# Designed miniproteins, single chains, continued (4): the designs that were tried, part 21

Each design is a single chain, and the fold is of that chain. pLDDT is the mean over its residues in the fold that is shown.

## One batch from the design tools (miniprotein)

Design m12742
Fold by ESMFold2-Fast:
Structure m12742 (fold): chain A 74 residues (1-74)
Amino acid sequence: EEIKKARDKLLEAMEAGDPEAVRQAIRDYVAALGKEAGLTDEEVERARNATPEEQARLIQELAGKTKAPSSYKL
C-alpha cells in the first residue's frame, strides 16, 4: 500500500513536471521499498536522503525483493 502510494505520487509529480515534487516522491518511494524489504529505520532514512543515482540503484535492487515495479514512465 505505501509502495503504491509513493509510486503514484512519483508518477503524478513527473506528469506535472515539478522537479521538487519528483525529488520528494523518489525519496518516499525508495523509503517505502526499503521498509517493505526489511531495512532498518536508519537505513530507510539514509535511502530517503541519498543521491538520485543511489536512489535509482536502490529502487532497482529493492523492487526485486518487494514485488514492486522498478520503473515508471509517463
Scores: mean pLDDT 73

Design m12743
Fold by ESMFold2-Fast:
Structure m12743 (fold): chain A 88 residues (1-88)
Amino acid sequence: MEAERLLEEVYRLAEEADRLIAEAREALEAGDRERALELLRRALELARRAARLAEEAYALEPSEELREIAEGFRAAAESLEEKIKEIE
């Protein structure tokens, strides 16, 4: 139950991060690099929070499924961080 509640928050944060990433893509297409970076940095903050909560869920209920979810969110946050560095 506690791990499930953490996963609900993880997916909520991921959805918000995806929305910001979509807005950042629109900003890049419009040539507004500074706005895109601001949106991506906000998305990264949410992605990092989601990764931490996924790790907490795995710690509470150690299962292969939750391990893969935690690893996936960690990788997603790392990929977003690298994308930001490429644009900067």
Scores: mean pLDDT 86

Design m12744
Fold by ESMFold2-Fast:
Structure m12744 (fold): chain A 60 residues (1-60)
Amino acid sequence: MVTLEAEFENLNTAIGAALAIIGEVPEAKVKLEGNKLTVTVPDDPELIAKAREVLERHKA
C-alpha cells in the first residue's frame, strides 16, 4: 500500500477532497486531521495516479 498526504487551505476543502477520493477511489482509506488528509491506496499505479490527481485538483 502507498500513503499519500495532502494539506489543504481549510477543513471544508479537505472534506471535499476526502469525499472525492471516496467516490473516485473507493479502494482507498482516508484519514482526516483538520486540513490534512492522509490517503492509503492499494499498490496499483492506476489507483495511485487517480488519487494524486484528485488531491491536486482540490489543492487549488
Scores: mean pLDDT 81

Design m12745
Fold by ESMFold2-Fast:
Structure m12745 (fold): chain A 94 residues (1-94)
Amino acid sequence: GVVGMLLIILGIILLVVNILFLASVIISSLKKKGLSPALATFFGSYVNFLKSFLQAVFGIKIPNSGPALLYILGYSFAVGLALLLTGLIIYVLA
C-alpha cells in the first residue's frame, strides 16, 4: 500500500544521499581540491543532523574524527537499506 511506497522512497533518498557523499569525497580527494561551498555546507548539515539524531535517540556522543564519520555513514546506509527492504516487503504483500 501507500506506506510501502513511502518507505521505498525514503530508503532510496537516504541511499542516494550516501552515494553522493562518497562520490563527492572521492572526487575531492582525486582532484586535491575542496568541496564546493554548497556541497560542503550540505554535507556538514547532513553529518550534524546524523550526530544530533544518534545522540538524541541512542545517547551516543560522536567525535568529529574519521572513524566516527564512517560509522555515521554506515548506519545511515544500513537504515536506508532496511527502509527499502521493509517498504518492498509491505508493497509486495499489500
Scores: mean pLDDT 64

Design m12746
Fold by ESMFold2-Fast:
Parts: structure tokens; C-alpha cells; sequence
Structure m12746 (fold): chain A 66 residues (1-66)
């Protein structure tokens, strides 16, 4: 299982990234308020990488592990 964590300064960027994670078939949650943290878990590396890329495109700091 692959995990993606993305940090954001705004709730809208966090929400958009969480929706991308759900669309890729992952489990996602948004936690915290400053920063907003999106955590997603994925069965495949490809889905995790697409979510990481979306998080970075939305202005977040993203990390991928698995």
C-alpha cells in the first residue's frame, strides 16, 4: 500500500487534492488547519503518483511512501 501526504496553506487546495485521491480509488482525509494536511492511501504506485502530482500542482508539499 502506498501513502501520499500533502501539506497546504488553504482549505480549497486541500479539498481539491483529496477529491483527486478519492477519484484515483484511494482513501483520503484532510486534517489540521494550519497547515491543511491531505493523507491518501493507494493500492498502486501509479494512483499514488498521480495524487502526489495533483497535490504539487495545487501548490502543496507532497511526499510519497510505500
Amino acid sequence: MYKVTVRFDTPSSATGTALTAIGEGGRARVTGENPFIVEGEFETLEKAQRTKQAGEQNGGEAELSG
Scores: mean pLDDT 76

Design m12747
Fold by ESMFold2-Fast:
Structure m12747 (fold): chain A 67 residues (1-67)
Amino acid sequence: ARSAVALLVEGIRLAGEGRLEEALRKFEEAIALDPRFAQAWELLGGLLERLGRHEEAARYYARADAL
């Protein structure tokens, strides 16, 4: 996948399979391609919460809200 949307979809699939580290990489790649993709920031925040990285998750949610 070479588009931000395609990377987001792949990340959602991987997260659903419990492949959280791979999902994280896909959401990070999506944000790198489209830094204004608010949904990608929000989903990355949600994934960070699932990984126990609550302070990082809060920062990503704040970025999504600022877009």
Scores: mean pLDDT 83

Design m12748
Fold by ESMFold2-Fast:
Structure m12748 (fold): chain A 95 residues (1-95)
Amino acid sequence: LEEEIKKYEELAKSPDPKVKADAYLNLGRVYLKRGEFEKALKAIGEAIKVDPTNADAYYALGELFKAMGKTEEAKKAYQRAIELDPNNEKAKKAL
């Protein structure tokens, strides 16, 4: 819903890096679900910029590239998620 986008846009203004990164990641997931790939890429990119150690953000990036048909880029993103969190079963299954 549009209300979720507004909520996460507000949270993305947070001075707390964890809250900000989580908000951008959730924005990216909402846009990906809606098929708005350019907006999803920008939001996920901001999440990674704020917290480059967030394995979930790289997993989301992999899901985005997969949805766009960019198989090689998706594989690299999933591999990065596994490097950051070896217990990320979703990323392992996506390879």
Scores: mean pLDDT 85

Design m12749
Fold by ESMFold2-Fast:
Structure m12749 (fold): chain A 113 residues (1-113)
Amino acid sequence: MELVRNEILALSEVTKVSERTVALVLAARVAWLLAHGISIEELKKQGRYPFPSVEKLGAEKTLEILLELLRELGVEVDREELLELAKRNSPAEVARKLGVPEEDLKRLRGLFE
């Protein structure tokens, strides 16, 4: 919990994007990893690094914590619906479908690249 909360806060401060939007973008990315069965080691081999929370806690636990934090921020996201969206869409497309504005996605491009 604390590790994920601190990561959201740090990214919000650096990017000037709201904590809610950062949490949604992280949830979209983590759900995409889970939906496609992509391991942290596979991401590292491809030169793509997960956020510290995913590396430390794993994707399943990180997603659980992100959805809990989103509820605290007034956003309820169904885990199974999110995973189904992630199976058929890129992380950026999942985030857009969750209502993340395009300008915020551009500020957070490192989460998708």
Scores: mean pLDDT 77

Design m12750
Fold by ESMFold2-Fast:
Structure m12750 (fold): chain A 59 residues (1-59)
Amino acid sequence: SAEARGAAMEVLSEYAIEARKKSANPEEQLRIFKEGLERAREVEAETQAKIAAERAAAA
């Protein structure tokens, strides 16, 4: 859903900012981006599950 994607993109934006603070170290940037991707996946799945549960409860 658009809501779940938005939540995931927000998390990625936060990690992108953190990576930029350490811009002098490409390996550190890659590690931060990897952590950001994993977290974004978790947030997307959690948000989708919440939306599905709320819709099921309303049905």
Scores: mean pLDDT 77

Design m12751
Fold by ESMFold2-Fast:
Structure m12751 (fold): chain A 64 residues (1-64)
Amino acid sequence: MAKELVEKGKEALKKGDYETAARYFEEAAQIDPSNKEAWEGLAEAYEKLGDLERAEAARALAEE
């Protein structure tokens, strides 16, 4: 489940749909908070949206 959302988020990032990507990665991280890939993707999506503080918070969660 979370893995599928991470893949959808990555696809959205490749297409430039950063807001859609953030939604998929947020859902993946909520379903599986231990999925570091979901947090990394969320951080990248937030960086692309210009929300650097939220991006840093998500990256910290990816690193534990």
Scores: mean pLDDT 81

Design m12752
Fold by ESMFold2-Fast:
Structure m12752 (fold): chain A 68 residues (1-68)
Amino acid sequence: SAAEKLEELHKEYSADPEIKSELIGDDTLVLTTTLDVASITGIALRIIGDYPEFSVSVSGDTITVTAK
């Protein structure tokens, strides 16, 4: 399910000390980072590639992943 995939992403990125990962409900994952724009873009593109069923938005240092 979408919720299970978001939980897997949450566990993956929670291991990174430069990323704060938060699950909101069962359909949204928010990653707040101290990374540069290139690294943030790389993460967003990887998530889009691996999970085309999700919507990914980048605003400043924050990546928001939502189930469609």
Scores: mean pLDDT 84

Design m12753
Fold by ESMFold2-Fast:
Structure m12753 (fold): chain A 85 residues (1-85)
Amino acid sequence: GVSKEEEEFIVMRLRGANPALKPTVDGYVSAPELVEYLKVREGLNITDEQAQRIINHFDKDGDGRLNIDEFQALMTTPKDELLAL
């Protein structure tokens, strides 16, 4: 999993504090935004379909997007588990 400091950095990025991440105006992460985040930040190339499966796994609200808390839960998950979804 990620460190506490890395989780806080991810929250900051979701709030638009980092130009490498393009969060929505509402601070939600959609599948295309997750693809860009994982490509730029983690060096992982995934498809939109894989990103949507990952989102659906962590999406507690059922809106098809991740809020900040759900995205932190995703980022604490090992990358191998994310790729297996």
Scores: mean pLDDT 66

Design m12754
Fold by ESMFold2-Fast:
Structure m12754 (fold): chain A 57 residues (1-57)
Amino acid sequence: TGSAALAAAGVAANAPHLSPEEARALGEQATKRAGEGASVGELLAEAADIARERGLI
């Protein structure tokens, strides 16, 4: 959904070292979570946690 793409884009904006491959993986994860009923805020928080764990932010 569009919300999943926006969540991935939001994380990428705060992680300039995020590669296109990593951005795609975050988008796929966000799409899965959106299908499970996650809100955009939850998707952004989850993506931010992943970026932090990878040392991107």
Scores: mean pLDDT 66

Design m12755
Fold by ESMFold2-Fast:
Structure m12755 (fold): chain A 63 residues (1-63)
Amino acid sequence: SREEVFAEVDRLFLNLRVALEEAEEMGLPLSEAFRVAGELDAEGITDEEERRRRARERLEELK
């Protein structure tokens, strides 16, 4: 449905926002934040705490 599509779009934007915030905190380039956001999208994460934890884990792998 249209509502489901918008919910998915919101999720994708939240994944990107969190990945960007965590990458900035770690001093990593934006390109790595975009990569991690795509990986979070593929995992279908919907929980806020899980999103931030997974973003940090994936960004730590890129250090």
Scores: mean pLDDT 82

Design m12756
Fold by ESMFold2-Fast:
Structure m12756 (fold): chain A 78 residues (1-78)
Amino acid sequence: MTEEERRELDREVAIALVEMTKGLILSSTKNPKAKEEVEKLADEAIEKLRRSDLTPEQAFELARKAVEEIIKKAEELE
């Protein structure tokens, strides 16, 4: 596996982490405003992951921060 192929796989894993978190939070959240903010945060993070030439460490850090912000925003709007 080349470094490029590994970075692509790590990017897809990072994206999957954000998408999975989005799905889980949206399924458990009843507040329409919380759903809207979660969807926005998740979509912005996914776009950054898809457009950016990130190292695996940077991709996972971005995904981790996005997951934390999504959870925090859902909690704040309950």
Scores: mean pLDDT 79

Design m12757
Fold by ESMFold2-Fast:
Structure m12757 (fold): chain A 55 residues (1-55)
Amino acid sequence: GPSQEEAIAAARALLEKAKSVSEQAVKDAETAIRLAEQGDVAAALSALAEARKQL
């Protein structure tokens, strides 16, 4: 699976897209970044998948 660094990069890229879509999508992307920074890559990937469904 992706590394912690790759998960953080993916979450940050999603946050930039989310800023143009909705406030909820921004919050979901920020949650994914926090989880990845805490080292919980699996939870971060799950949060990213849920956020992507809202875009």
Scores: mean pLDDT 79

Design m12758
Fold by ESMFold2-Fast:
Order: C-alpha cells, then structure tokens, then sequence
Structure m12758 (fold): chain A 69 residues (1-69)
C-alpha cells in the first residue's frame, strides 16, 4: 500500500494536494479506519474522473483502492 500511495503522489501534478491526500489516508490507516481510507480514495478518484485527469493518475488510484479492500 505504501508503494501504491507513492505511485499516486507521482501522478498527481499538485504536490501540495497530493501530500494532503497522503496524510489523510495514512492518518485513517493508523487509526484503523480502513473504511475512511477507502472513502478518501474513492472521493478523489471520482473528482479526478470528473475533471478529466490522466489515465495514469486514475489507474494509480484504482490500484490503491483495490489494495485497501
């Protein structure tokens, strides 16, 4: 999962936004809130799909989401 999270950060152009996302996911996982982490990834994936993000960014998020399930 850490490797998948780094891959997502690599594909997100806005480093500050990517860092905030990573902190939120890591925070949820350390708290044992897997459902919260899944919800955070799903929300970002939905937003990026609507904004026409690159296929690479969407694939990285989908792989992270599958790893969390």
Amino acid sequence: IRELLLEVLREIEDAARGTAFAIAVIGDLYAGDIEGAIATVEALLRELRERGASPAALEALERLLEALK
Scores: mean pLDDT 73

Design m12759
Fold by ESMFold2-Fast:
Structure m12759 (fold): chain A 109 residues (1-109)
Amino acid sequence: MKSVEELLERLKEALKNKDYDGAIRILVELARHPEATVEQLVEALDLIVKNMSDEEAIVAAARFLQALIDNPHYSKEEVLEVLDRLIERYGDELPTLARLAEAMKERVE
């Protein structure tokens, strides 16, 4: 597995090149990474939201959140912190993403 910093750089390059399938794959790799911080995970998803259509960003977010809750390296508390930050950040900007995060939070709680 690549470093978190290398994956973030690759994510930015994929988005710059409009390689949205590659960007989603890298986002999922970040969610599965044992050393990614809450801040890095929120940054990665924010790059997707800012560079892709709302519909494509929701598909990416669904895959990301599933990978995040399935990640054995994250505590329940760390997963809940990511979900809470997404609800707060996207409640007005992308309400469907905030609702998806709320649904995932119910599965983790």
Scores: mean pLDDT 85

Design m12760
Fold by ESMFold2-Fast:
Structure m12760 (fold): chain A 55 residues (1-55)
Amino acid sequence: VSREEALAAARAAVEVGRLLGNERLLAQATDLLKRVEAGELSPEEAVAEVDRLGA
């Protein structure tokens, strides 16, 4: 998985949280996006975390 794919997945999770008004999902997805942007997570780890948030 690529960094671009991981960023896209994290951004999609933020958008879903925003649309649903799910404050927990939005906060978790926003934190995940920031960690991916900062290089704190591998693309593989980021995608796995997005999958956990979306079930």
Scores: mean pLDDT 78

Design m12761
Fold by ESMFold2-Fast:
Structure m12761 (fold): chain A 55 residues (1-55)
Amino acid sequence: SEAEELAKAGAGFAEAARGNAEAAKLATQGSIYGKQGDAEKAKEYLKKAGEAAGV
């Protein structure tokens, strides 16, 4: 599902962003929302993670 795909994306982003604590934190939260089936919140937090990472 979209939420499951977003959960995987958030986990991968958090791993890649380990040098940026804020981006990693936001990506981890997005992954948690994705695992809970909340695709809307997962997208919101992954967008914030990208902004924090400067992408």
Scores: mean pLDDT 80

Design m12762
Fold by ESMFold2-Fast:
Structure m12762 (fold): chain A 55 residues (1-55)
Amino acid sequence: MEAVRELVREYIERTGSFSISDEVIREIAERTGVPVEEAARVAEETALQLYLDAA
């Protein structure tokens, strides 16, 4: 799960967007070997945490 969080964090920093598309979530899941459903949940939690930290 840490690898998913790191890739999500890199995506947000690179794009400036806290909204992550299903396609990006799928790519992260495939790269990390994590089920898409778990990657989606971790991505949402990570994006929310970063958003709250930025506010």
Scores: mean pLDDT 78

Design m12763
Fold by ESMFold2-Fast:
Structure m12763 (fold): chain A 74 residues (1-74)
Amino acid sequence: RVEEAIRNLEKALEALEKGDFDEAVSYLTRAAVALKDHPEVFEEVFKAISAALKGDKETAIEHVRRALELAREL
């Protein structure tokens, strides 16, 4: 479950770097579902989704990196 979330967050980061916001949002929503019982990490993923939906690549990447850092400590 957490491993699944980490994989999806890493794929979301790759999609964001390529400017593929739709693909990134897809991976981020999968990560959010896997992290539903971890509110601090879930909040970072939600902020990344919000930024990606606005086309804010830099902010989305920042929140994905924060979510990855927190998820790896679970």
Scores: mean pLDDT 83

Design m12764
Fold by ESMFold2-Fast:
Structure m12764 (fold): chain A 82 residues (1-82)
Amino acid sequence: SLREEIERLARGLARQAVAHAAETAPVLRRLAEEALRETGSEELRRALLEAADAAEAGDEEAAAEALRRAMELALAIEKERE
């Protein structure tokens, strides 16, 4: 299912984000600001910032959950804009 695919992708991305937190956290923070500018979504911004914080903390589960929320929010926003 799409939910299972998103969860799998989020887990994979979380592992990479934690493993390379010094490189990925700044990217996630820049994406959070860009997402707010492009979509106006405070929820999407917060999810991306939470993912960056979790990656720096080495919290793979928290990073996966935050990235899953960010992906679900981004998909919902794009569906509304189609």
Scores: mean pLDDT 86

Design m12765
Fold by ESMFold2-Fast:
Structure m12765 (fold): chain A 60 residues (1-60)
Amino acid sequence: ELYEKGRRIGEHLAREGVSPEAIEKAVKTVAEANGYSKEDIEKLTEGAREGAREELARQA
């Protein structure tokens, strides 16, 4: 599912030290380049934001 895929991407990038803002931008850019719909981009981006948030909370 797109949300869960985004969540894993966000978690991975946050673990590598990428900021949440940069993660959101990167996910949007890649999804747009791959022809995803606006709704699919929103789901991927929402997942990525949550994954990044979870990883940062774990690091705190």
Scores: mean pLDDT 82

Design m12766
Fold by ESMFold2-Fast:
Structure m12766 (fold): chain A 69 residues (1-69)
Amino acid sequence: SLSEERRELAKKGADDLAKKYGMSEKQKKEVFDLLLRTLEAAGRGDVDSLVEYSDKLSEFVKKKEEEKS
């Protein structure tokens, strides 16, 4: 199903980002939720929500890069 496909994609993305940035389980779950919401917004053609969730994900990654520096 589309829900299962989106969940698997979000899980892979969250796993990859968590490994790259040394994220906690809580942070990994936050990234997973943002990725899943982004994929769901894309699936329904909700461009405004897609941009909003993508921006939140980008800010999360940016904060992690700043913490690493």
Scores: mean pLDDT 80

Design m12767
Fold by ESMFold2-Fast:
Structure m12767 (fold): chain A 80 residues (1-80)
Amino acid sequence: NEELIERARRIAEELRKRGDDLGAELIERAVEAIREGNLLEAEILLGLARIRAGVLKLIGEDEVAELILEAARLIEEMLK
């Protein structure tokens, strides 16, 4: 779904604006992996994004973590 891709990309851009280039890169790469049909790579990147969000919550970066988790939900929807 192009709409889900566009929403995930907007979240990646917001992550970059908040200084989380790594989180943005994980989301962008997961979206491109889905577009290329590399579902295994997309699942791995989704897992890494969720691990990153968990670490960010542990150090008090809740808003950035919530953005990553929202993008992860969109990516998961694309994978089903």
Scores: mean pLDDT 87

Design m12768
Fold by ESMFold2-Fast:
Structure m12768 (fold): chain A 67 residues (1-67)
Amino acid sequence: MKEEVDELLDRIRAAAAGVTDPWQLAELAVIEISAAVLKTNIERVGETPEDEEWLKKLKERADAAIA
């Protein structure tokens, strides 16, 4: 799971480099912050089923924002 969060963060950062729309950039920034918080929680407490569901939702949200 932590590796998947790192992959999501890398993907968001790569996508953001090509974005010129300020609203899309803001959405990507919110997803990046949420993913960074999730990573910190996993590192501090360990993986939980709630963290897995949160990662799934962040991936879906990132897919929508990047498309």
Scores: mean pLDDT 80

Design m12769
Fold by ESMFold2-Fast:
Structure m12769 (fold): chain A 55 residues (1-55)
Amino acid sequence: FKEIEEKYKKWVLEKDGQFTYEELLKLLSELLGVEIKEDATADEINKIIEEFKKK
């Protein structure tokens, strides 16, 4: 999971912290290898991230 966190942080830095919710969902889908719906809430995304941290 640490590699995913590093890629996410690098992506955020490249975007200078400016990105759309859709861009974030696309990145997370690619990094986590899961399909995230466009209507996913921030809470649902946080739960997915927490589940991956446990592995």
Scores: mean pLDDT 72

Design m12770
Fold by ESMFold2-Fast:
Structure m12770 (fold): chain A 68 residues (1-68)
Amino acid sequence: SVLEKLEKLKEEYNADPRIKARLEGEDTLVIETTLPVEKQIGLVLRIIGDYPELEVSLEGNKITVRGK
């Protein structure tokens, strides 16, 4: 399910102290980072590649991931 994929991403990225990942409701994952923009873009591309069924957006230092 979408929720299971979001929970896996949350656990994976929260392992990095520069990344804070949290669920908003059951359908949205918010990832906030202190990483440089180039590395944030790399993270977005990785999520899109691994989970093409998820919608990913980047706004400043915030990445939002949700089901399509």
Scores: mean pLDDT 82

Design m12771
Fold by ESMFold2-Fast:
Structure m12771 (fold): chain A 89 residues (1-89)
Amino acid sequence: AEAAFRAAGAALAAEVARHVSEEEAAVLRALADEALAAIRAGDLRKAASLATALAILAVGLALETGSEELLAAALATLRAFQALEDAAA
């Protein structure tokens, strides 16, 4: 579950770096890392808040760029997070 979330997050960051900027990719990487740390700490409320922030940013960037690849990567990352959260509950 963690490996799948890390892989999805890395793929999302790569798409954001390609279509938007490295600065926005760095923000997404930081949010994903903090969400994973919150799951590991058992702080599901904090993890959900961080995942929501990641979702808003990633989907917003996908809609602004029109990139189907970025949208697909964003949705894959959110699905991987949901699986990780479900496993932690």
Scores: mean pLDDT 79

Design m12772
Fold by ESMFold2-Fast:
Structure m12772 (fold): chain A 64 residues (1-64)
Amino acid sequence: SADAERDAEAARRAAEEGDAAGAAVSTYQIHKLGDKEGAREGAEAAREAGADPAAAQTAVLSAQ
């Protein structure tokens, strides 16, 4: 849980800085660890930061 929380925060920050690929990968890993809320937050941050549409969509699909 602590690891998932840190990964969710890292994904959100990466997305805000325009690192869409990093955000997508982190979001997928968070989802695999069972943190669906963190995964959704990371995916939304990627979209809002104007990340590459393909990477942002992958992150969102991973969060579902």
Scores: mean pLDDT 63

Design m12773
Fold by ESMFold2-Fast:
Structure m12773 (fold): chain A 72 residues (1-72)
Amino acid sequence: AALEAALARFFAELRALAERRGLTDPTQEQARAIAREAAARVGDPAVAALAELALEDPDDSDAWRAALAEAR
């Protein structure tokens, strides 16, 4: 499977972590922490690189917060 399968696992892990920690409206700091942990759990270097790149850019950080909120 291509990058899409790794990203699907990443968002599934992100959702599971958010649900387990009761995050409905995560702060930027909470979103960053959960995104990094989800990327580490997936173990795909491409997903990890994309997550770190997004977290370094404020606009991309907003996208990660939105994705985490959608995952609920």
Scores: mean pLDDT 66

Design m12774
Fold by ESMFold2-Fast:
Structure m12774 (fold): chain A 69 residues (1-69)
Amino acid sequence: MEFVEKSLKYMEKLAEETKDPDIYISIGKVYIERGDLEKAREYYEKALKIDPNNEAAKRGLAIVEKKLA
């Protein structure tokens, strides 16, 4: 568990430094797999703030919203 949490924090810092939407999308996928849909939504929304036309982020957000509805 600690290893996964350290990896997520590393990815968050890397995404903030590089402003790469693909890293936020990867974090969102991890949170979906862990069942944390609220966190997954936050990270897909962050990816869309960087690249509003990112189809992978749009698809991820739609999946999360459908599961939350």
Scores: mean pLDDT 80

Design m12775
Fold by ESMFold2-Fast:
Structure m12775 (fold): chain A 65 residues (1-65)
Amino acid sequence: MTKIRITNVGSKPVVDTSGKVYKPGETIEVEAESITVDEESGVLTIHTPDGVIIGDAADVKVEEL
C-alpha cells in the first residue's frame, strides 16, 4: 500500500463507497491499495482498506507521499 494525498480540485463533492464526502478544495491522506484511471470514461478509482473512492480524474489531484 502507498500513502497518498488526495485533493478535490473540482466543483462537485466526491463520495466514496463508505459514504465519506470530499468537498471541493478538501485534502485527505489515505493508504491506497490501487489507483486506476479508465481512459475511455476518465473515471479515477482508488481502492483503500476502508472503501473505494470513485471520481472524475480531472477533478481529483493525487500525490504519492
Scores: mean pLDDT 78

Design m12776
Fold by ESMFold2-Fast:
Structure m12776 (fold): chain A 61 residues (1-61)
Amino acid sequence: SEEELKKVREEIVATLRRMSAILDEIDATGTLTPAQQAELARLRDEFVRLMKEYEELEKKL
């Protein structure tokens, strides 16, 4: 549904904003910690999953 598409779009944007915030922190500190690397990997996997969900929902319109 359009409401489900909107929710997935909002989650995609939130995921991208979170990744951007971590990248900004790395730029500011000049440090890439194992925790930041793990979180970026998690957010990347989340982004891929959300994009697939979005494509599946679009096919049902």
Scores: mean pLDDT 86

Design m12777
Fold by ESMFold2-Fast:
Structure m12777 (fold): chain A 87 residues (1-87)
Amino acid sequence: DSDTTIEKLKKRIEKNPNDLEAWEQLGELYISRKEYEKAAEVYEEAIKVNPNYAKAWLNLAKVYEKLGKYEEAKKYKEKALEIDPNL
């Protein structure tokens, strides 16, 4: 189930904080559950670990749009495109 998957992904991140796939999957699971604040925390931690992870910036922007934080969403999207213009 999704709770078991979340626990598994958190353990992957704890063992290897550079496991970008685990950060992405964990954030997506929280989004699918409409737990947008938790999804934002996941992507904010991911960008602290790897500030050049363009997908994390883009996903953080999408989450902030869901939270109604459009100014922050715009800034994070612009940051993602600065890192990877092909997003």
Scores: mean pLDDT 86

Design m12778
Fold by ESMFold2-Fast:
Structure m12778 (fold): chain A 86 residues (1-86)
Amino acid sequence: DLAEAYRLAAEAYEIAAENTDDPEAREFYLSLARGFRVLAENPPELTPEELAALGEAFRGLARYFEEVEGNKEAAELFRRAAELVG
């Protein structure tokens, strides 16, 4: 479910925003969360190649938030989003 994947990505960025002490990072994460909320409401039709690229992007984000930011909750949401995309 592409809409669910985008919703999980939005939630992950909202959690990342809550856990940062950097106001610029917070605004950036909230901006990304708003974008994913819009995509969740009206998900675009994606080709198999675009779905594969999105899944890879979500796996990369999960790794980043786990290994660099130490944010396991955001990382888990991105992993779940990647699983829904395939």
Scores: mean pLDDT 89

Design m12779
Fold by ESMFold2-Fast:
Structure m12779 (fold): chain A 85 residues (1-85)
Amino acid sequence: SHMEEAEKLREEGAKLAAEGRYDEAIKLFEEAIKVDPNYGQAWADLAEVLAKVGRAEEAQRYAKKAVAIDPNVQISEEVQTAKVP
C-alpha cells in the first residue's frame, strides 16, 4: 500500500513537472519520499526539478541519494553539470 501511494504521488509530481508547475511537483515528490524514503526514482525526479529551479546544491545531493538507493536510476546531464559552489 505504501509503495502504491508513493508511486501515485511521484506520477502526479511528474505530470506537474511536465506542465512546468515545478513548485507543486517538488511538494509531491517530497511527499512521495516521505511515504517511501527508499523510492530512488522519487529522489531522482526531485533532483531534476530542483536543478530546473536553480537549487543546484540540493539537486546534486538528492541525485547522489537517488543513485545510492537505486543504482539503476538515471540522472540527466542537467543535474550532473549543475554548478554547485
Scores: mean pLDDT 83

